# Designs tried in a protein design run: designed miniproteins, single chains, continued (3). Part 8

Each design is a single chain, and the fold is of that chain. pLDDT is the mean over its residues in the fold that is shown.

## One batch from the design tools (miniprotein)

Design m8248
Fold by ESMFold2-Fast:
Formats: C-alpha cells, sequence, structure tokens
Structure m8248 (fold): chain A 100 residues (1-100)
C-alpha cells in the first residue's frame, strides 16, 4: 500500500512538472492535500508530494506551494515521522530560496 501510493504520487509529480504553470500548481496542491489526509497510511507518498510542491514552487515562483510543503512536513511530524518531516522541510527551505 505505501509503495503503491508513493508510486502514484511520483507519476503525478512527473505530470505536474511537465504541465503548464497553472495546471502544475493545481496538481501540486491536490497532491499536498491528499498527502496530508493520508500521512498515516503512506509517509513516503507524503514525502513525494512535498518534493512535488517544492519543485513546482521553484519552477513557478509560487510561495504558496512552499507553504504547502511545510504543511506536509508538519503533518508528517505530528504522525511521528520526524525524519521524513525533516526531509520535506529541507525541500521547502530550498524552494523558498529559489522563489525569492
Amino acid sequence: MEEELAEQVRRAKEIALKASPETGRDAALSLADFAIRNVEKSPRAAVEAGRTAAEVAKKTGDPELVQYARRIADALEKAGHTEAAEEVRRYADESEQAVK
């Protein structure tokens, strides 16, 4: 289950990164929302969704996607996945530097 959800998010990430800025943003936001709701079932999918939000933020210059990556990290930490949360926070920090 966890591996399946992570693979689904990776596939969606490829689509989001190749899409127009508007479509990629909407896809990244949808993935972030899905990841936050399912963090207990698949922390790996949440990490991939956080990476997607961060990478689309870098591409589009959207600071809201940086905040969504931080929200995913917060959800992971609350679920007890501290190392995964730290990984997603690093993606958010890197994307924040690129957006500014």
Scores: mean pLDDT 79

Design m8249
Fold by ESMFold2-Fast:
Structure m8249 (fold): chain A 93 residues (1-93)
Amino acid sequence: YLELLEELAKEEGVSVSYLAAGIVLGYERAKEALERGEKLARETGDEELAKRAEEGRAELEKLKPLIEEAKKNATEEDLKKAREEMERARALS
């Protein structure tokens, strides 16, 4: 809920846009991890991994409306900065 985001932003001393951008990025990372897991399950024939990936996909689908609301509250600039920071972190790993 947006009201919860506003309260959390106030408690943490950050903007609602910053928290919303973080939530959107968290969803994008989870989706990428899920896609990697599905590919690995197909390549290895790991039935347990395939089942976990299917469960994860169902959970991400349930979160989709909440993520769309978060996108409305994140500025394009905060989303861009967050993605750039993620790419830099990956380059350093």
Scores: mean pLDDT 74

Design m8250
Fold by ESMFold2-Fast:
Structure m8250 (fold): chain A 67 residues (1-67)
Amino acid sequence: SIESATAALKDPSLTVRLAAAGDLPELARKEGRNALPALEIGLKDPDPRVRAAAERALEVLKEVEPE
């Protein structure tokens, strides 16, 4: 869910945040624009690996939320 992904992306453990970020593309495909709060948190993460995963999810969102 968006709530669980958002909570996991704020976790102090990098391992937890990386796992949540890896699930973001599927969340974006399922929830569309409703996934934006989780994507925004991932994009602002201090670790570049978490940010990269969130950027990949943003590309998925662009496919499911057409112009």
Scores: mean pLDDT 80

Design m8251
Fold by ESMFold2-Fast:
Structure m8251 (fold): chain A 64 residues (1-64)
Amino acid sequence: GEATVLAVKHELDRLLAIAPEELREELEKLRSKAIEAAQNGDVDAVREYMRKMKELLREAGVEP
């Protein structure tokens, strides 16, 4: 629903705010996919894209 999409956008904005420049393009791509999945009600896909974003941040030395 709309509340779920807004919650996803809030978390994605938080992850992007702490992202280093080098990861910005990759994270923006995952952000778009996560929003699309949330709009379709695909909770498993949302979790997978968020997991990938957090993994990329951890590999760059950033705690998500």
Scores: mean pLDDT 82

Design m8252
Fold by ESMFold2-Fast:
Order: structure tokens, then sequence, then C-alpha cells
Structure m8252 (fold): chain A 118 residues (1-118)
């Protein structure tokens, strides 16, 4: 799928390709899970490219869409998005917001490890 190809591109460090594949997934889907994951992938690629403002917008949209699904399999992605936003807010001097998002990220990651016993 486009999401699997985008995740592979992201893992391989092909950030521009991950962005293009994620944009295609956003345009071609009506599923909040698919669109949310595509925003997550694009946000992470932007973050690695140092495009923090674009990463922030995509991560905020990813959290909105992925939380709306109430799907526990997405808790790891949501947690990572919160942690990365915490870092971005800290860079902006938004310390209280950074601390709130750090707490939320940790709680989602704890749920990911307890609900997904691999």
Amino acid sequence: SLLEEALKALKDGNYEEAIELAEEAIKSSSDNKVIGLAHYIRGRAYFHLGKYKMAQEDYEKAIELLESTNDPSLNGYIGDAYLTLSFIYRLQGEEEKADEYLRKGVEYLKKATTEVEF
C-alpha cells in the first residue's frame, strides 16, 4: 500500500519520497486512519528535514485524526507524535505545553506496550 511504501521510505531515510507517498495517500483516501497515518509519516519526514513548522502542523493533524479512530494499534504513532511535538514546543519556549505533550506521549506509549504484548 502507499502507507507501507511511505513508511519504508521514511525508515530508509528517503524523506522526500516519504512526503510524496504520504501526500498521495492523503489525496486518495477518505479513511481517518489512513489520512492520520499519512500526516504522521509526512510530519516525521519534515521533522528529519528540519522543517519543524510543517512537522508541527502534520503531527497535530495526525493526533486529531488517529485519536478519533479509538484504535489501540495506533497508540504508538500517537505517542511518538506527542513526544515530537513536545520537543518542537520546547524549542519554541512553550515549556508548559511541552511538558503536557510529553506526559500525553508517555501515557500513549505505555498503552502501546501493555495492549500490544509482542
Scores: mean pLDDT 89

Design m8253
Fold by ESMFold2-Fast:
Structure m8253 (fold): chain A 65 residues (1-65)
Amino acid sequence: SEEKALEEIKKLLEKDGIELSDEEVKERLKMGIDRMKEANVPGATAEGVVEKLKESLKLVEELEK
């Protein structure tokens, strides 16, 4: 769900010391996706972006342990 995805991202950013509102996160993601669609770049989806971010964060956490 989009709502769950946004809340998860916000939570992860907060742990890294970055505090963004739901509106800010949503706006940034929408702008990025819209730009990719306008340029006809495939793979510009919110779900894909969220999954990729979670993967990157997992690698960072592994290094910190």
Scores: mean pLDDT 66

Design m8254
Fold by ESMFold2-Fast:
Structure m8254 (fold): chain A 80 residues (1-80)
Amino acid sequence: EDFLRFSRLLDEIDRLERYIAENPGTPEAEEARKRLQELRDEIKEKFPHFYKYVSDLQARNQKLRDEIEKLREELEKLLA
């Protein structure tokens, strides 16, 4: 139950982050940024152990994914 609630909050954060990235400098993006901060604060307050664990794991996985994406892009250029 708590993990499902936590997971849904993370999904909402991901959607807001993508919206902000795609719509920089709009009033809607500023509102989304404020909402994003509220959700992050809620997660830190209500799920501190889950947040720390998942954040550390996500940061590690994101660095690995970025590296894989760069390698795939280089491979696609070689195969084109």
Scores: mean pLDDT 75

Design m8255
Fold by ESMFold2-Fast:
Structure m8255 (fold): chain A 76 residues (1-76)
Amino acid sequence: MGEAAVPILEERGEISAEEAALLRELIKGMDDETATALVRAAVARDAAAVRALEPQILKVNPSARPLLERLVALLE
């Protein structure tokens, strides 16, 4: 599951502690499919894929925009 993957990816050094914290906040209340897609995009350093998920993320968590912008900035 996407949510469970974030601590494991941080422990393995595939994402930074800041990226892991942002991902954990963003995926709260998300369906597993969207959460998994977001985590995969972040690991792949694919800012465009993160941007493509923005409408789905903001639908669940409208306050997530600053966290998304910070995550995209870290991936670029």
Scores: mean pLDDT 76

Design m8256
Fold by ESMFold2-Fast:
Structure m8256 (fold): chain A 67 residues (1-67)
Amino acid sequence: MDEKRQQKVLLVAETLEKQGRTEEAQKLRELAKTDVDRATELASDWVGTLSEEAQQELIRRVLDFDA
């Protein structure tokens, strides 16, 4: 469902913000409200640019959300 996809995109945005990438996090949050498909594509691209530690944290959050 789009709601779950939106929430996962918001988890990516939160991870970006913790990395100091506030502008990118803001763009993802805005897109998640208006265009979930585009937000999902950008989130996937930006996840690949995160540090290993940030990627591990994001994986834990996604698993916790789906539990």
Scores: mean pLDDT 78

Design m8257
Fold by ESMFold2-Fast:
Structure m8257 (fold): chain A 65 residues (1-65)
Amino acid sequence: SEVERLVAEAELAKLPPVAQEVVERMLRGEEPTDEELEEVLKYLPEKSKEELRRGLLNIAAVLKE
């Protein structure tokens, strides 16, 4: 839905630029690498790698609609 897309875009905009680039690559059908996730975690130290991966996958899935 449009509302879900707007929420996903707002959540993406709050993420550090390196995370935004990862989501953009995911929208092109690319899988995020462990190295890319570890780079993002430097800016989000309170998150686990698994939480970050799932969050980015969810945002990408909504935006792909």
Scores: mean pLDDT 80

Design m8258
Fold by ESMFold2-Fast:
Structure m8258 (fold): chain A 75 residues (1-75)
Amino acid sequence: MDEEIARLQEEIRRAIAEALEAARAGDWKAVERHLARYRETARRLFLLLGMSEEAAERFAEWETRVVREEAERLA
């Protein structure tokens, strides 16, 4: 469990970094691809942490929206 949580957290960090770099480059197709990966990885992490599917999807969407807003400020 701890190894999978650490792997998902690293995947989240990488997805966020890649989304923000894509935004700086003006590649919005890449931004959307990385944000989609971030959303799905965050949902999986929240499920492993004991959240319901509905709560995990809702919080993953909110987290992804925050990163999207930051990406929009960089463009």
Scores: mean pLDDT 85

Design m8259
Fold by ESMFold2-Fast:
Structure m8259 (fold): chain A 96 residues (1-96)
Amino acid sequence: MIAQLREDLEALVRQMAEEKGFSDEVTATLLALVSALMDGDRAGADAELARIETQSPEVRAVAQLVLGQGLAEARLLGDEELAKLFQEALDRLQSA
């Protein structure tokens, strides 16, 4: 189920990036954020969030959507630590 969540979030990132016409670099940053959070890599997630904070409001909105979906799914799976990681990432972007 955790592997499926990663695949679903990565698919969502790729779909949104295609629809919005994001660059390969922006898409790679969003995918790296998902990967870091799914691996429990707080430092890696923080580095990618710092990059996203410098992007357009549209890129930040897509990041918030992806993080919100990851949070909801982590809660449904009962993974409290993963849910906390997604919540902290979402709170950071919403406060920036």
Scores: mean pLDDT 86

Design m8260
Fold by ESMFold2-Fast:
Structure m8260 (fold): chain A 86 residues (1-86)
Amino acid sequence: SPAAISAEEQARLHELIRRTAKKKNSMEMGDVLIAMIDAIIAGDMARYEEILKKHKANAIDATLDQLRAALRELAERLEEMEEVLS
């Protein structure tokens, strides 16, 4: 079953995305990516599609690259937390 992402995990993901966006000087794209992820976590696919359509022409590739980077860092952080809790 898809484990619900906790509010704390969602907040950590937001921070990782903002940090990555700041390094790339792409804060606007970071905000878009956060909004898309929040919609997915909430199960609000209509909102996700609305955001995607709005930014489709200008930003999909950059947004997906930022998402991939943030997801990789989140996975590493979750592994670090599992090691500390073990």
Scores: mean pLDDT 66

Design m8261
Fold by ESMFold2-Fast:
Structure m8261 (fold): chain A 63 residues (1-63)
Amino acid sequence: SKEVIEKGKERYEKLSEEQREIVEEIAEKLRAIGDALQTAITGKRNGDKEAENAGLAGLGAET
């Protein structure tokens, strides 16, 4: 019936939102890890110990 279909749609939309939220959280965490790693590598490459340490601290916070 229409009522059963409507209830199914609501449940599907709720589950899809929950799944999207999880994926977005993972993507954001991966971006933060990538940025921290890039900062650490660039700092080390340029002999910038302050930038290297900032990147390493960022990695430690995310991992």
Scores: mean pLDDT 80

Design m8262
Fold by ESMFold2-Fast:
Structure m8262 (fold): chain A 77 residues (1-77)
Amino acid sequence: SVYDEVVAKLRALEAFLDANAEALRAGDPAALAALRQRLQEVDDFLKEKIPELSDEQKKEILKRVGELQERLAELLP
């Protein structure tokens, strides 16, 4: 389902952050470039797919996106 695809994309981004947390905190240019590309891919995907979700699914996805944004703010300079 579209919801499962959206969840999978967010989960993949979470896994990337887990695997690269140390490099990102250190300001590694390669890790930061990879993060920027992945964030753009996720943003484009969400803009396309979010309109297809139910109101309850949108609420859950927005909450998860908010949690990711908080994590990024803590992880990056």
Scores: mean pLDDT 85

Design m8263
Fold by ESMFold2-Fast:
Structure m8263 (fold): chain A 94 residues (1-94)
Amino acid sequence: SMMERIEEKLEEAGKLRYELYLKENPEASEEEIEEVRKEIEQEKATTLQNVRDGRISPEELETVLELEIEVLKNPEKREEYIQKAEELYKKREE
């Protein structure tokens, strides 16, 4: 289902964000690492609730998450991610 795909992509994006944080912050304390993990989990929970409440389009969110995952796996594509996100939000305003 669409919700299952969103949950799976949020989990993958969260895991990649966490792994990237650890690579970029090898000196981070256990407390700082736990805080980041908590923030990722909280954002995931809030996003899922917003989708269930109809505040976020699941189709648009899936597209955004796919782009985020691609950038996290290939940081050189960060500029492309920003451009795609801007295009998506511009269409929502129209």
Scores: mean pLDDT 79

Design m8264
Fold by ESMFold2-Fast:
Structure m8264 (fold): chain A 90 residues (1-90)
Amino acid sequence: SKEEVIEELEKIEKEIKETDLKDVEKILKLFEEAVELAIEYLEKNGEDPTPLKKLASELYEKALEYIYEKDYEKFKEVILEAIEKIKEMI
């Protein structure tokens, strides 16, 4: 259900918030899990996941840019922003 997917996304968001900002690999893995959950939900409900995939891709690129700049605070912030926007799209 939508409720269950939102609950899982909120658990992922909480885990990211509790993860050290320099644990980039873990934060990116959690973000990937959030995106995959949202895509699977949309596809199972006959909804087009393309807008969500585009948003996730754009925010992922922005997050990578902050990693290259060594701005781990903004990296984590943009990932958390991405999850909030994903929650609004399902």
Scores: mean pLDDT 88

Design m8265
Fold by ESMFold2-Fast:
Structure m8265 (fold): chain A 97 residues (1-97)
Amino acid sequence: MKTGFESEKERMIALMIEAANYLSQKNKKSAAQTKEIQADLVKIVDDYFQMLQEGKPFAEVEATAIAQMEALSKKYNMPDLTLVMRNIIEQYKTIHG
């Protein structure tokens, strides 16, 4: 069975990686730090789609993802990461909501 979530998950990961590269350059992060940020963002996307597959309400999934992104923004001192997550969630919402 083809699930629509697989294609959307791949798209969200691609957008996150692109944004992580851009924001890492803007915030003067090393290549190693950029790779860590990419890995942490992929984990947030994995958790996001797992919650959706479990049938959790979108509002709960969105709030959890934003909280995880805020924690990541503080960890790497990149306050614009939270905006990236909100923008990517909004794109997903316009396709599926």
Scores: mean pLDDT 76

Design m8266
Fold by ESMFold2-Fast:
Structure m8266 (fold): chain A 64 residues (1-64)
Amino acid sequence: STKAQQLAQAYQNIATFYKSQGRDDDAKYYQQLADQLQQGVLTPEGQKILAAAETGKQAAREIG
C-alpha cells in the first residue's frame, strides 16, 4: 500500500540522517523498521506488523 511505502521511506530517511550524525545505533534501528515495512508489502504477516506500528504511533501522539 502507499502508506506502507511512505512510512518505509520516512524511516529510511531518518536512518540516513542519524548515520550522518554518527548515531549508528539509532540509524540501525530505523533501518530495521524500514526493512520490516518493505517486507510488509509482500506478506500478510508483514502487513500486520505495519498496522500495529501505525496504531502505536497514533496512540502516542494522542496521549502526548
Scores: mean pLDDT 69

Design m8267
Fold by ESMFold2-Fast:
Structure m8267 (fold): chain A 64 residues (1-64)
Amino acid sequence: ATEEDIKAAKVIYDSLPPEKQEEIKRIANSDLSLEEKIKRVKDITNVFLPNTEEVYKIIIELAK
């Protein structure tokens, strides 16, 4: 991942209300496939500009 991807992921995650952060944390720690986790996180963060798959992967790791 690029430094830009890491910064974007942190900004997106920190900008979410606590309820959405908890939702992402539950998704990140679930037994869902990585592809399903990415899709769900993308849906939660849909108020932000479209991002690369790497940004969503970083958000998932940050939420663990």
Scores: mean pLDDT 77

Design m8268
Fold by ESMFold2-Fast:
Structure m8268 (fold): chain A 59 residues (1-59)
Amino acid sequence: SLAERLAELGRRYGLTPEQLRRLVELGKQRRRDEVLELAKRLGISGDQADEIVVAILSL
């Protein structure tokens, strides 16, 4: 389910529900570069930032 996928992302990347909601909202708008920028601002860097962008856009 979507809820299970979001819980997994929260655990994997150390994100709060509010931070995940912000990333998902940008992903729904297909704003890939903004998802990447927000992930980096939240402390996710390198290959993990690229991985979370793909995960969010695949929801």
Scores: mean pLDDT 81

Design m8269
Fold by ESMFold2-Fast:
Parts: structure tokens; C-alpha cells; sequence
Structure m8269 (fold): chain A 98 residues (1-98)
């Protein structure tokens, strides 16, 4: 379905952001991001799009905080991650339409 496609693309973009920011984050910060991604993946498998959207909004907030933290350390990595974050926002908006 279109919802499943949008959800899958969000998870792919989220995984790429995690790979970019991971070297700059604490173990605890990484665990929070992994947990949010895991909750989204579980919700998508269960076709629970309300839970997926809620987890996705929490993930966006956590990722924005992580990207802001690394901007002064690695501006190029932060820019790449922000482009992927915009992609996540786009797919979340698509999911909200349904």
C-alpha cells in the first residue's frame, strides 16, 4: 500500500540519519533513537499507523536535537542529515493524509 511504502521510506531515511549522527552521540542518545525507530518498525508491521505517526514525530524531535548537537563539530554531516530529516518529514506528512 502507499502507507507501507511511505513508512518503509521513512525507516530507511531514519536509519541513514542514525548512521551519520551515531559517531557524535552518547550511548544513551543512540539507544533513544534506536528505540524510537524500533517502535516505528513494530507499528508498521502491525499496520498501526496512529502509533507509527506518534513514534515518527518523537523520532523527528530526537533527530533534530542530535543534528543540532553535531552542527558545530561536523557541519557537512549535519547538512546531509538535515536533508534526510526533510525526507522523513515529507513521508510523515504523506502518511497523515490517509
Amino acid sequence: SEKEKAGAKMLQAAARILDIVKPYLSKEEIAELVEAISRMAKALRNKDYDAFIEAGEELLKLMEKAITKIESVDPQAAEEARKLLDEVRKYLEELKKF
Scores: mean pLDDT 86

Design m8270
Fold by ESMFold2-Fast:
Structure m8270 (fold): chain A 80 residues (1-80)
Amino acid sequence: SRLEYELRVRRREEDGLPVEEVEVRVDPAQRAAVLEQLGVESTPRIRERAREFERQVREDPELRRKLEERRRRATKKAKE
């Protein structure tokens, strides 16, 4: 039998940083099998997205500044 599922990918920004949300629509009875298959199939895609994000941070001064500001705010809250 063919496993049938639908992937919906939404991109949004949180604090000026890109965030990707993935929604899986699947029959509950097939959920475990679909999640196992997605684990195998999504690993190359996850690695590629991670590499692309690292490249964007290196090449985009504004994105790098926003990321640093977010990290700085988190550290400051921990110290105050």
Scores: mean pLDDT 62

Design m8271
Fold by ESMFold2-Fast:
Structure m8271 (fold): chain A 62 residues (1-62)
Amino acid sequence: SAEELAKFLVELGLVSPEFADETARHLLSLPEEQRETAAKLISQARGKPELEKEVLEKLLES
């Protein structure tokens, strides 16, 4: 769910709590091919490229 994704992103330090719900809803609205790109960009932008796979898996489970 968007709520679970938002919590996950905050716990990993990939998004601030104030933007977490909006970011999670946006990511879940993306088609599958764009979710892979989004997972990569978010992880790289926060200096945590090792989290790309975990973010992608959470997006696909949601």
Scores: mean pLDDT 77

Design m8272
Fold by ESMFold2-Fast:
Structure m8272 (fold): chain A 67 residues (1-67)
Amino acid sequence: NAMDFNAKLSELIKQAIENRDTDPEKAEKYIEELAKLTGISKEEAEKFVDNLIAARDGGLADARAAG
């Protein structure tokens, strides 16, 4: 069901965002799951998550995600 798919997608996005800054390795695993679930590349999934974090932080650059 699309609803179950959307629930899983939302969970993966949330986990990726929450872990992107504090636990990049764990975030990367969620990003891989997100990419697999949506059929996009891992790079596109990373950009998507980084854009969501930037929006959440009021437009702050996520260059810090590298450390």
Scores: mean pLDDT 74

Design m8273
Fold by ESMFold2-Fast:
Structure m8273 (fold): chain A 61 residues (1-61)
Amino acid sequence: MPSLEERALEFARQMVESLHDVWGLSLESVLALLRDFLARKQRLPEEVVELALAHARELAA
């Protein structure tokens, strides 16, 4: 089983690739959706959520 960190990074990659790269949503919108998804639906720790958001910013750069 992947770690919580690995799962969060994979969600960041998928959301950037689908919502930002394919569907053309702004990075700001993708980051907001990713934060809400990881924090509220997946209930991940804040440190893991911030790691995923940093990864999403790097992928979009």
Scores: mean pLDDT 81

Design m8274
Fold by ESMFold2-Fast:
Structure m8274 (fold): chain A 93 residues (1-93)
Amino acid sequence: MEEAEEYARKAAEYAVKAGEKGGPEAALKGTAAAISASGAAFAARLGLGESAELSARSAKESAELAGEKGGEEAREYGEKAAEYAEKAAEAAK
């Protein structure tokens, strides 16, 4: 579960960066991804594997949308956020 928490925290960091680079729509989706990723980290800390996996998957979807809305810099950060969210979901199994 420690790996799931760490990956979820990294997903939250990159989601915030994606939102900062992409304007208002990317900011909204980046914020949603960061909230879901933070929830995944919290659930992983508590040993709630199913909740951690679901929150991490939600973070991945929102991070991908943040990247789509924000142009090149937001896309790079959104891709990293989605990658770490996927790793968090896998580690939560």
Scores: mean pLDDT 82

Design m8275
Fold by ESMFold2-Fast:
Structure m8275 (fold): chain A 90 residues (1-90)
Amino acid sequence: DMEELKKELEKAIKEGDYKKALEILEKMKKESDPEEQKKLESEYRLLVANAIQEEAMELKTKKGWSHEEVSAYVFKKLEEIVKVEKEHKK
């Protein structure tokens, strides 16, 4: 069920489990044609961006992190995501 996989994907992204998120995305892509695969990859990147923004906002507003600390965190998180994506494609 594609809808269940999408919910699992959103949960994995929210939990920061990018390896699991990519495994779910791969399962969804296997059930999809090439056009739908491109849409799924776009949706994945939007979900990741939104999750990072929500966490950054919480760190800034609820935890009192400085702009510099939040920026450093976001940069490190993006580097981690890129590393996981590269390892997943091997």
Scores: mean pLDDT 81

Design m8276
Fold by ESMFold2-Fast:
Structure m8276 (fold): chain A 74 residues (1-74)
Amino acid sequence: DEARALAERVAEEARRRHPDLPEEELERLKREVEAASDEERLLLRTLLRLSGIEDEEERRRLLEEGRAELEALR
């Protein structure tokens, strides 16, 4: 469920950046995200959160939280 929700967000961002991207490639991307490790999905979640951030301090906070989560997964 969480992996699928992340996959859908990643595909939506990819389509926003590349509106002409084929639907087959978006579906493949979704499957790859769902098959990714917990560490890889955490990185993707952090990057997606950063893509909408205008505040430098908020960006640093999210990166710090992401690093702490990665450390916990080791």
Scores: mean pLDDT 70

Design m8277
Fold by ESMFold2-Fast:
Structure m8277 (fold): chain A 95 residues (1-95)
Amino acid sequence: EKEIEELKKKMEELEKKGLEYLEKAREILGEEEWKKISEEMSKLPVPTNIEEMKEKLEKAIKKAEEISKEAAELLKKALEYIEKIYEIEQEIEKL
């Protein structure tokens, strides 16, 4: 379906933009601090839905805010793109 193909392309574009914000936040925090945050997050349960994913990412954002407010804002932007991707996935599932 042409509509599904267009939605998938839109998801790919949003994923690239989200990853750019995530990488920029990582660069600002530095590898050591990023590793510490990632290790702490890996101790939490694997998210099974979007709400659990948001909660886990919000905890990571709070940890980043203690180090750099700029990095935390970039992580918030990455989360916005994850939410947009999820909305498109739900649209595809309804088709």
Scores: mean pLDDT 78

Design m8278
Fold by ESMFold2-Fast:
Structure m8278 (fold): chain A 73 residues (1-73)
Amino acid sequence: SIEELRKELKSESEVERLRAVYELLKSKDPEIRKEAIEELSKLDIPKEVKEYLVKPFLNDKDKEVVEAAKKAL
């Protein structure tokens, strides 16, 4: 569920946080996609990987999601 994935974003496990981000980025809810982008930007992973995952959201239909993507890059 989305609620369980949101709980996983606060996990002490980096792998669980990353998995939750990947799943939440696919959400139909723009607020959830925005939250996932913001959490992705905080992860200790290579910049190249973050850019690969975030760049598609620069073309998102929701303006707040686009703004979050711009801030994350």
Scores: mean pLDDT 83

Design m8279
Fold by ESMFold2-Fast:
Structure m8279 (fold): chain A 105 residues (1-105)
Amino acid sequence: SEKIIKLVAAQLLLVGLVTEALIRDDDETAELMLQLQRLFMEFQTALDNRDFKHAYEVLERMRELFAEIVARYARERPDMTPQITADLRAISDIMEEVLKESEEE
């Protein structure tokens, strides 16, 4: 169940990112964060189906979107960029770890 705890932690970070964008009335950033949530759900479905190739492809797509989000914050909210980068990296690290653990099962 350590895997479930890790996925819940990643989900809570994503909820925090969406909520912060919405509180700031930044609809474009909120939409990018909601795209990450949709990709995270797609990743979990791929893991449940043992489609590890698709899970890796989704993680790669999320990492590309992470770079876009970080670039946006660097332009508009440089004060928040270190925290957003740390949160997105934490999500990526959790997903990669869970994917590796799932392949070994």
Scores: mean pLDDT 86

Design m8280
Fold by ESMFold2-Fast:
Structure m8280 (fold): chain A 61 residues (1-61)
Amino acid sequence: EFEKLKEEGLAEVRAAVAAGASDEQIRLTIARYAKKLMEVTSLDEASKAAREIAEEAHRLR
């Protein structure tokens, strides 16, 4: 559940960066996954996962 959602977020961010998505589109994608993660886990765990997704996006750009 949580693990799969985090992997989906990472995959979607990687695909968005590869497709040339804008910084705003990438930010919105991260925000969507942060919200989904908060619905399935604690705020602390959701925040850590969202940060990993954001770091992946920044690393690829």
Scores: mean pLDDT 78

Design m8281
Fold by ESMFold2-Fast:
Structure m8281 (fold): chain A 98 residues (1-98)
Amino acid sequence: GERTLAGLRARQAEDDEYARLAEEVSKQDPEAGKMIEKAADLFLDPEKREEAQKLIDELGRKYAERTTPEEADRIHRGAYALAGKLAGEKRRQAAMDS
């Protein structure tokens, strides 16, 4: 179930897989990589979370014009997962440097 430890681990594994897809997309498209990193920086500011989401949505729309809807959805999910992961890493680093 979604609220069990097994369900939480399955969701984390899925997010990690989508984040890896977004990392590969960033290697092929450096502009997409920069957009994801900018979204991660925006996620650090609670007042800018909506701007971060809009940036990830824009990336998803750009890929929807270039590929299948299914692949665009995977890239959109991957960008969100990777931006969240990068924001989490930046938060941890800032806490250790303080």
Scores: mean pLDDT 77

Design m8282
Fold by ESMFold2-Fast:
Structure m8282 (fold): chain A 73 residues (1-73)
Amino acid sequence: MVKRKAVQLLTASALRRIGAELDGIDPSAERAEFTEEQKKKFIEVAGLTDEELANLTKEQADELLEEIKKAEE
């Protein structure tokens, strides 16, 4: 279930950002870069907003792409 996975990853990302802020680390340093097509898939299939998408780490983005791919099969 892609939407459920997206919510779990976003919650983990929010907690990571809070932890990084407390440690004085820039949380944006680990943000994932996306192509326009990948952004459309995240927004349309996973139901993410542009702001939520910008908060995903590279590993979380890759995990979500695998869930989307599995759901589309």
Scores: mean pLDDT 64

Design m8283
Fold by ESMFold2-Fast:
Structure m8283 (fold): chain A 80 residues (1-80)
Amino acid sequence: MLEAARRTADALRAYGAGQSVEVTQETGENAIAGVRKKFEALAEASKDEEEKRRILEEGELAVQMIQDATDAAVAAARAA
């Protein structure tokens, strides 16, 4: 799952130059919302409190990776 978030982050960084700031930002926001929903559902499905904690920690890391990539892509789009 972190690998999928990394691929999304890499794709968002590639969007930067020559892409609309609005499209890049919206794409990043949708990706973050989807990742949050997925990790929250997995955490709720877990019956082990330790596993739930790990899933939520991974979700936070995945969201941060996508947010950082979105911010970088938006900055590149604004500079273009």
Scores: mean pLDDT 76

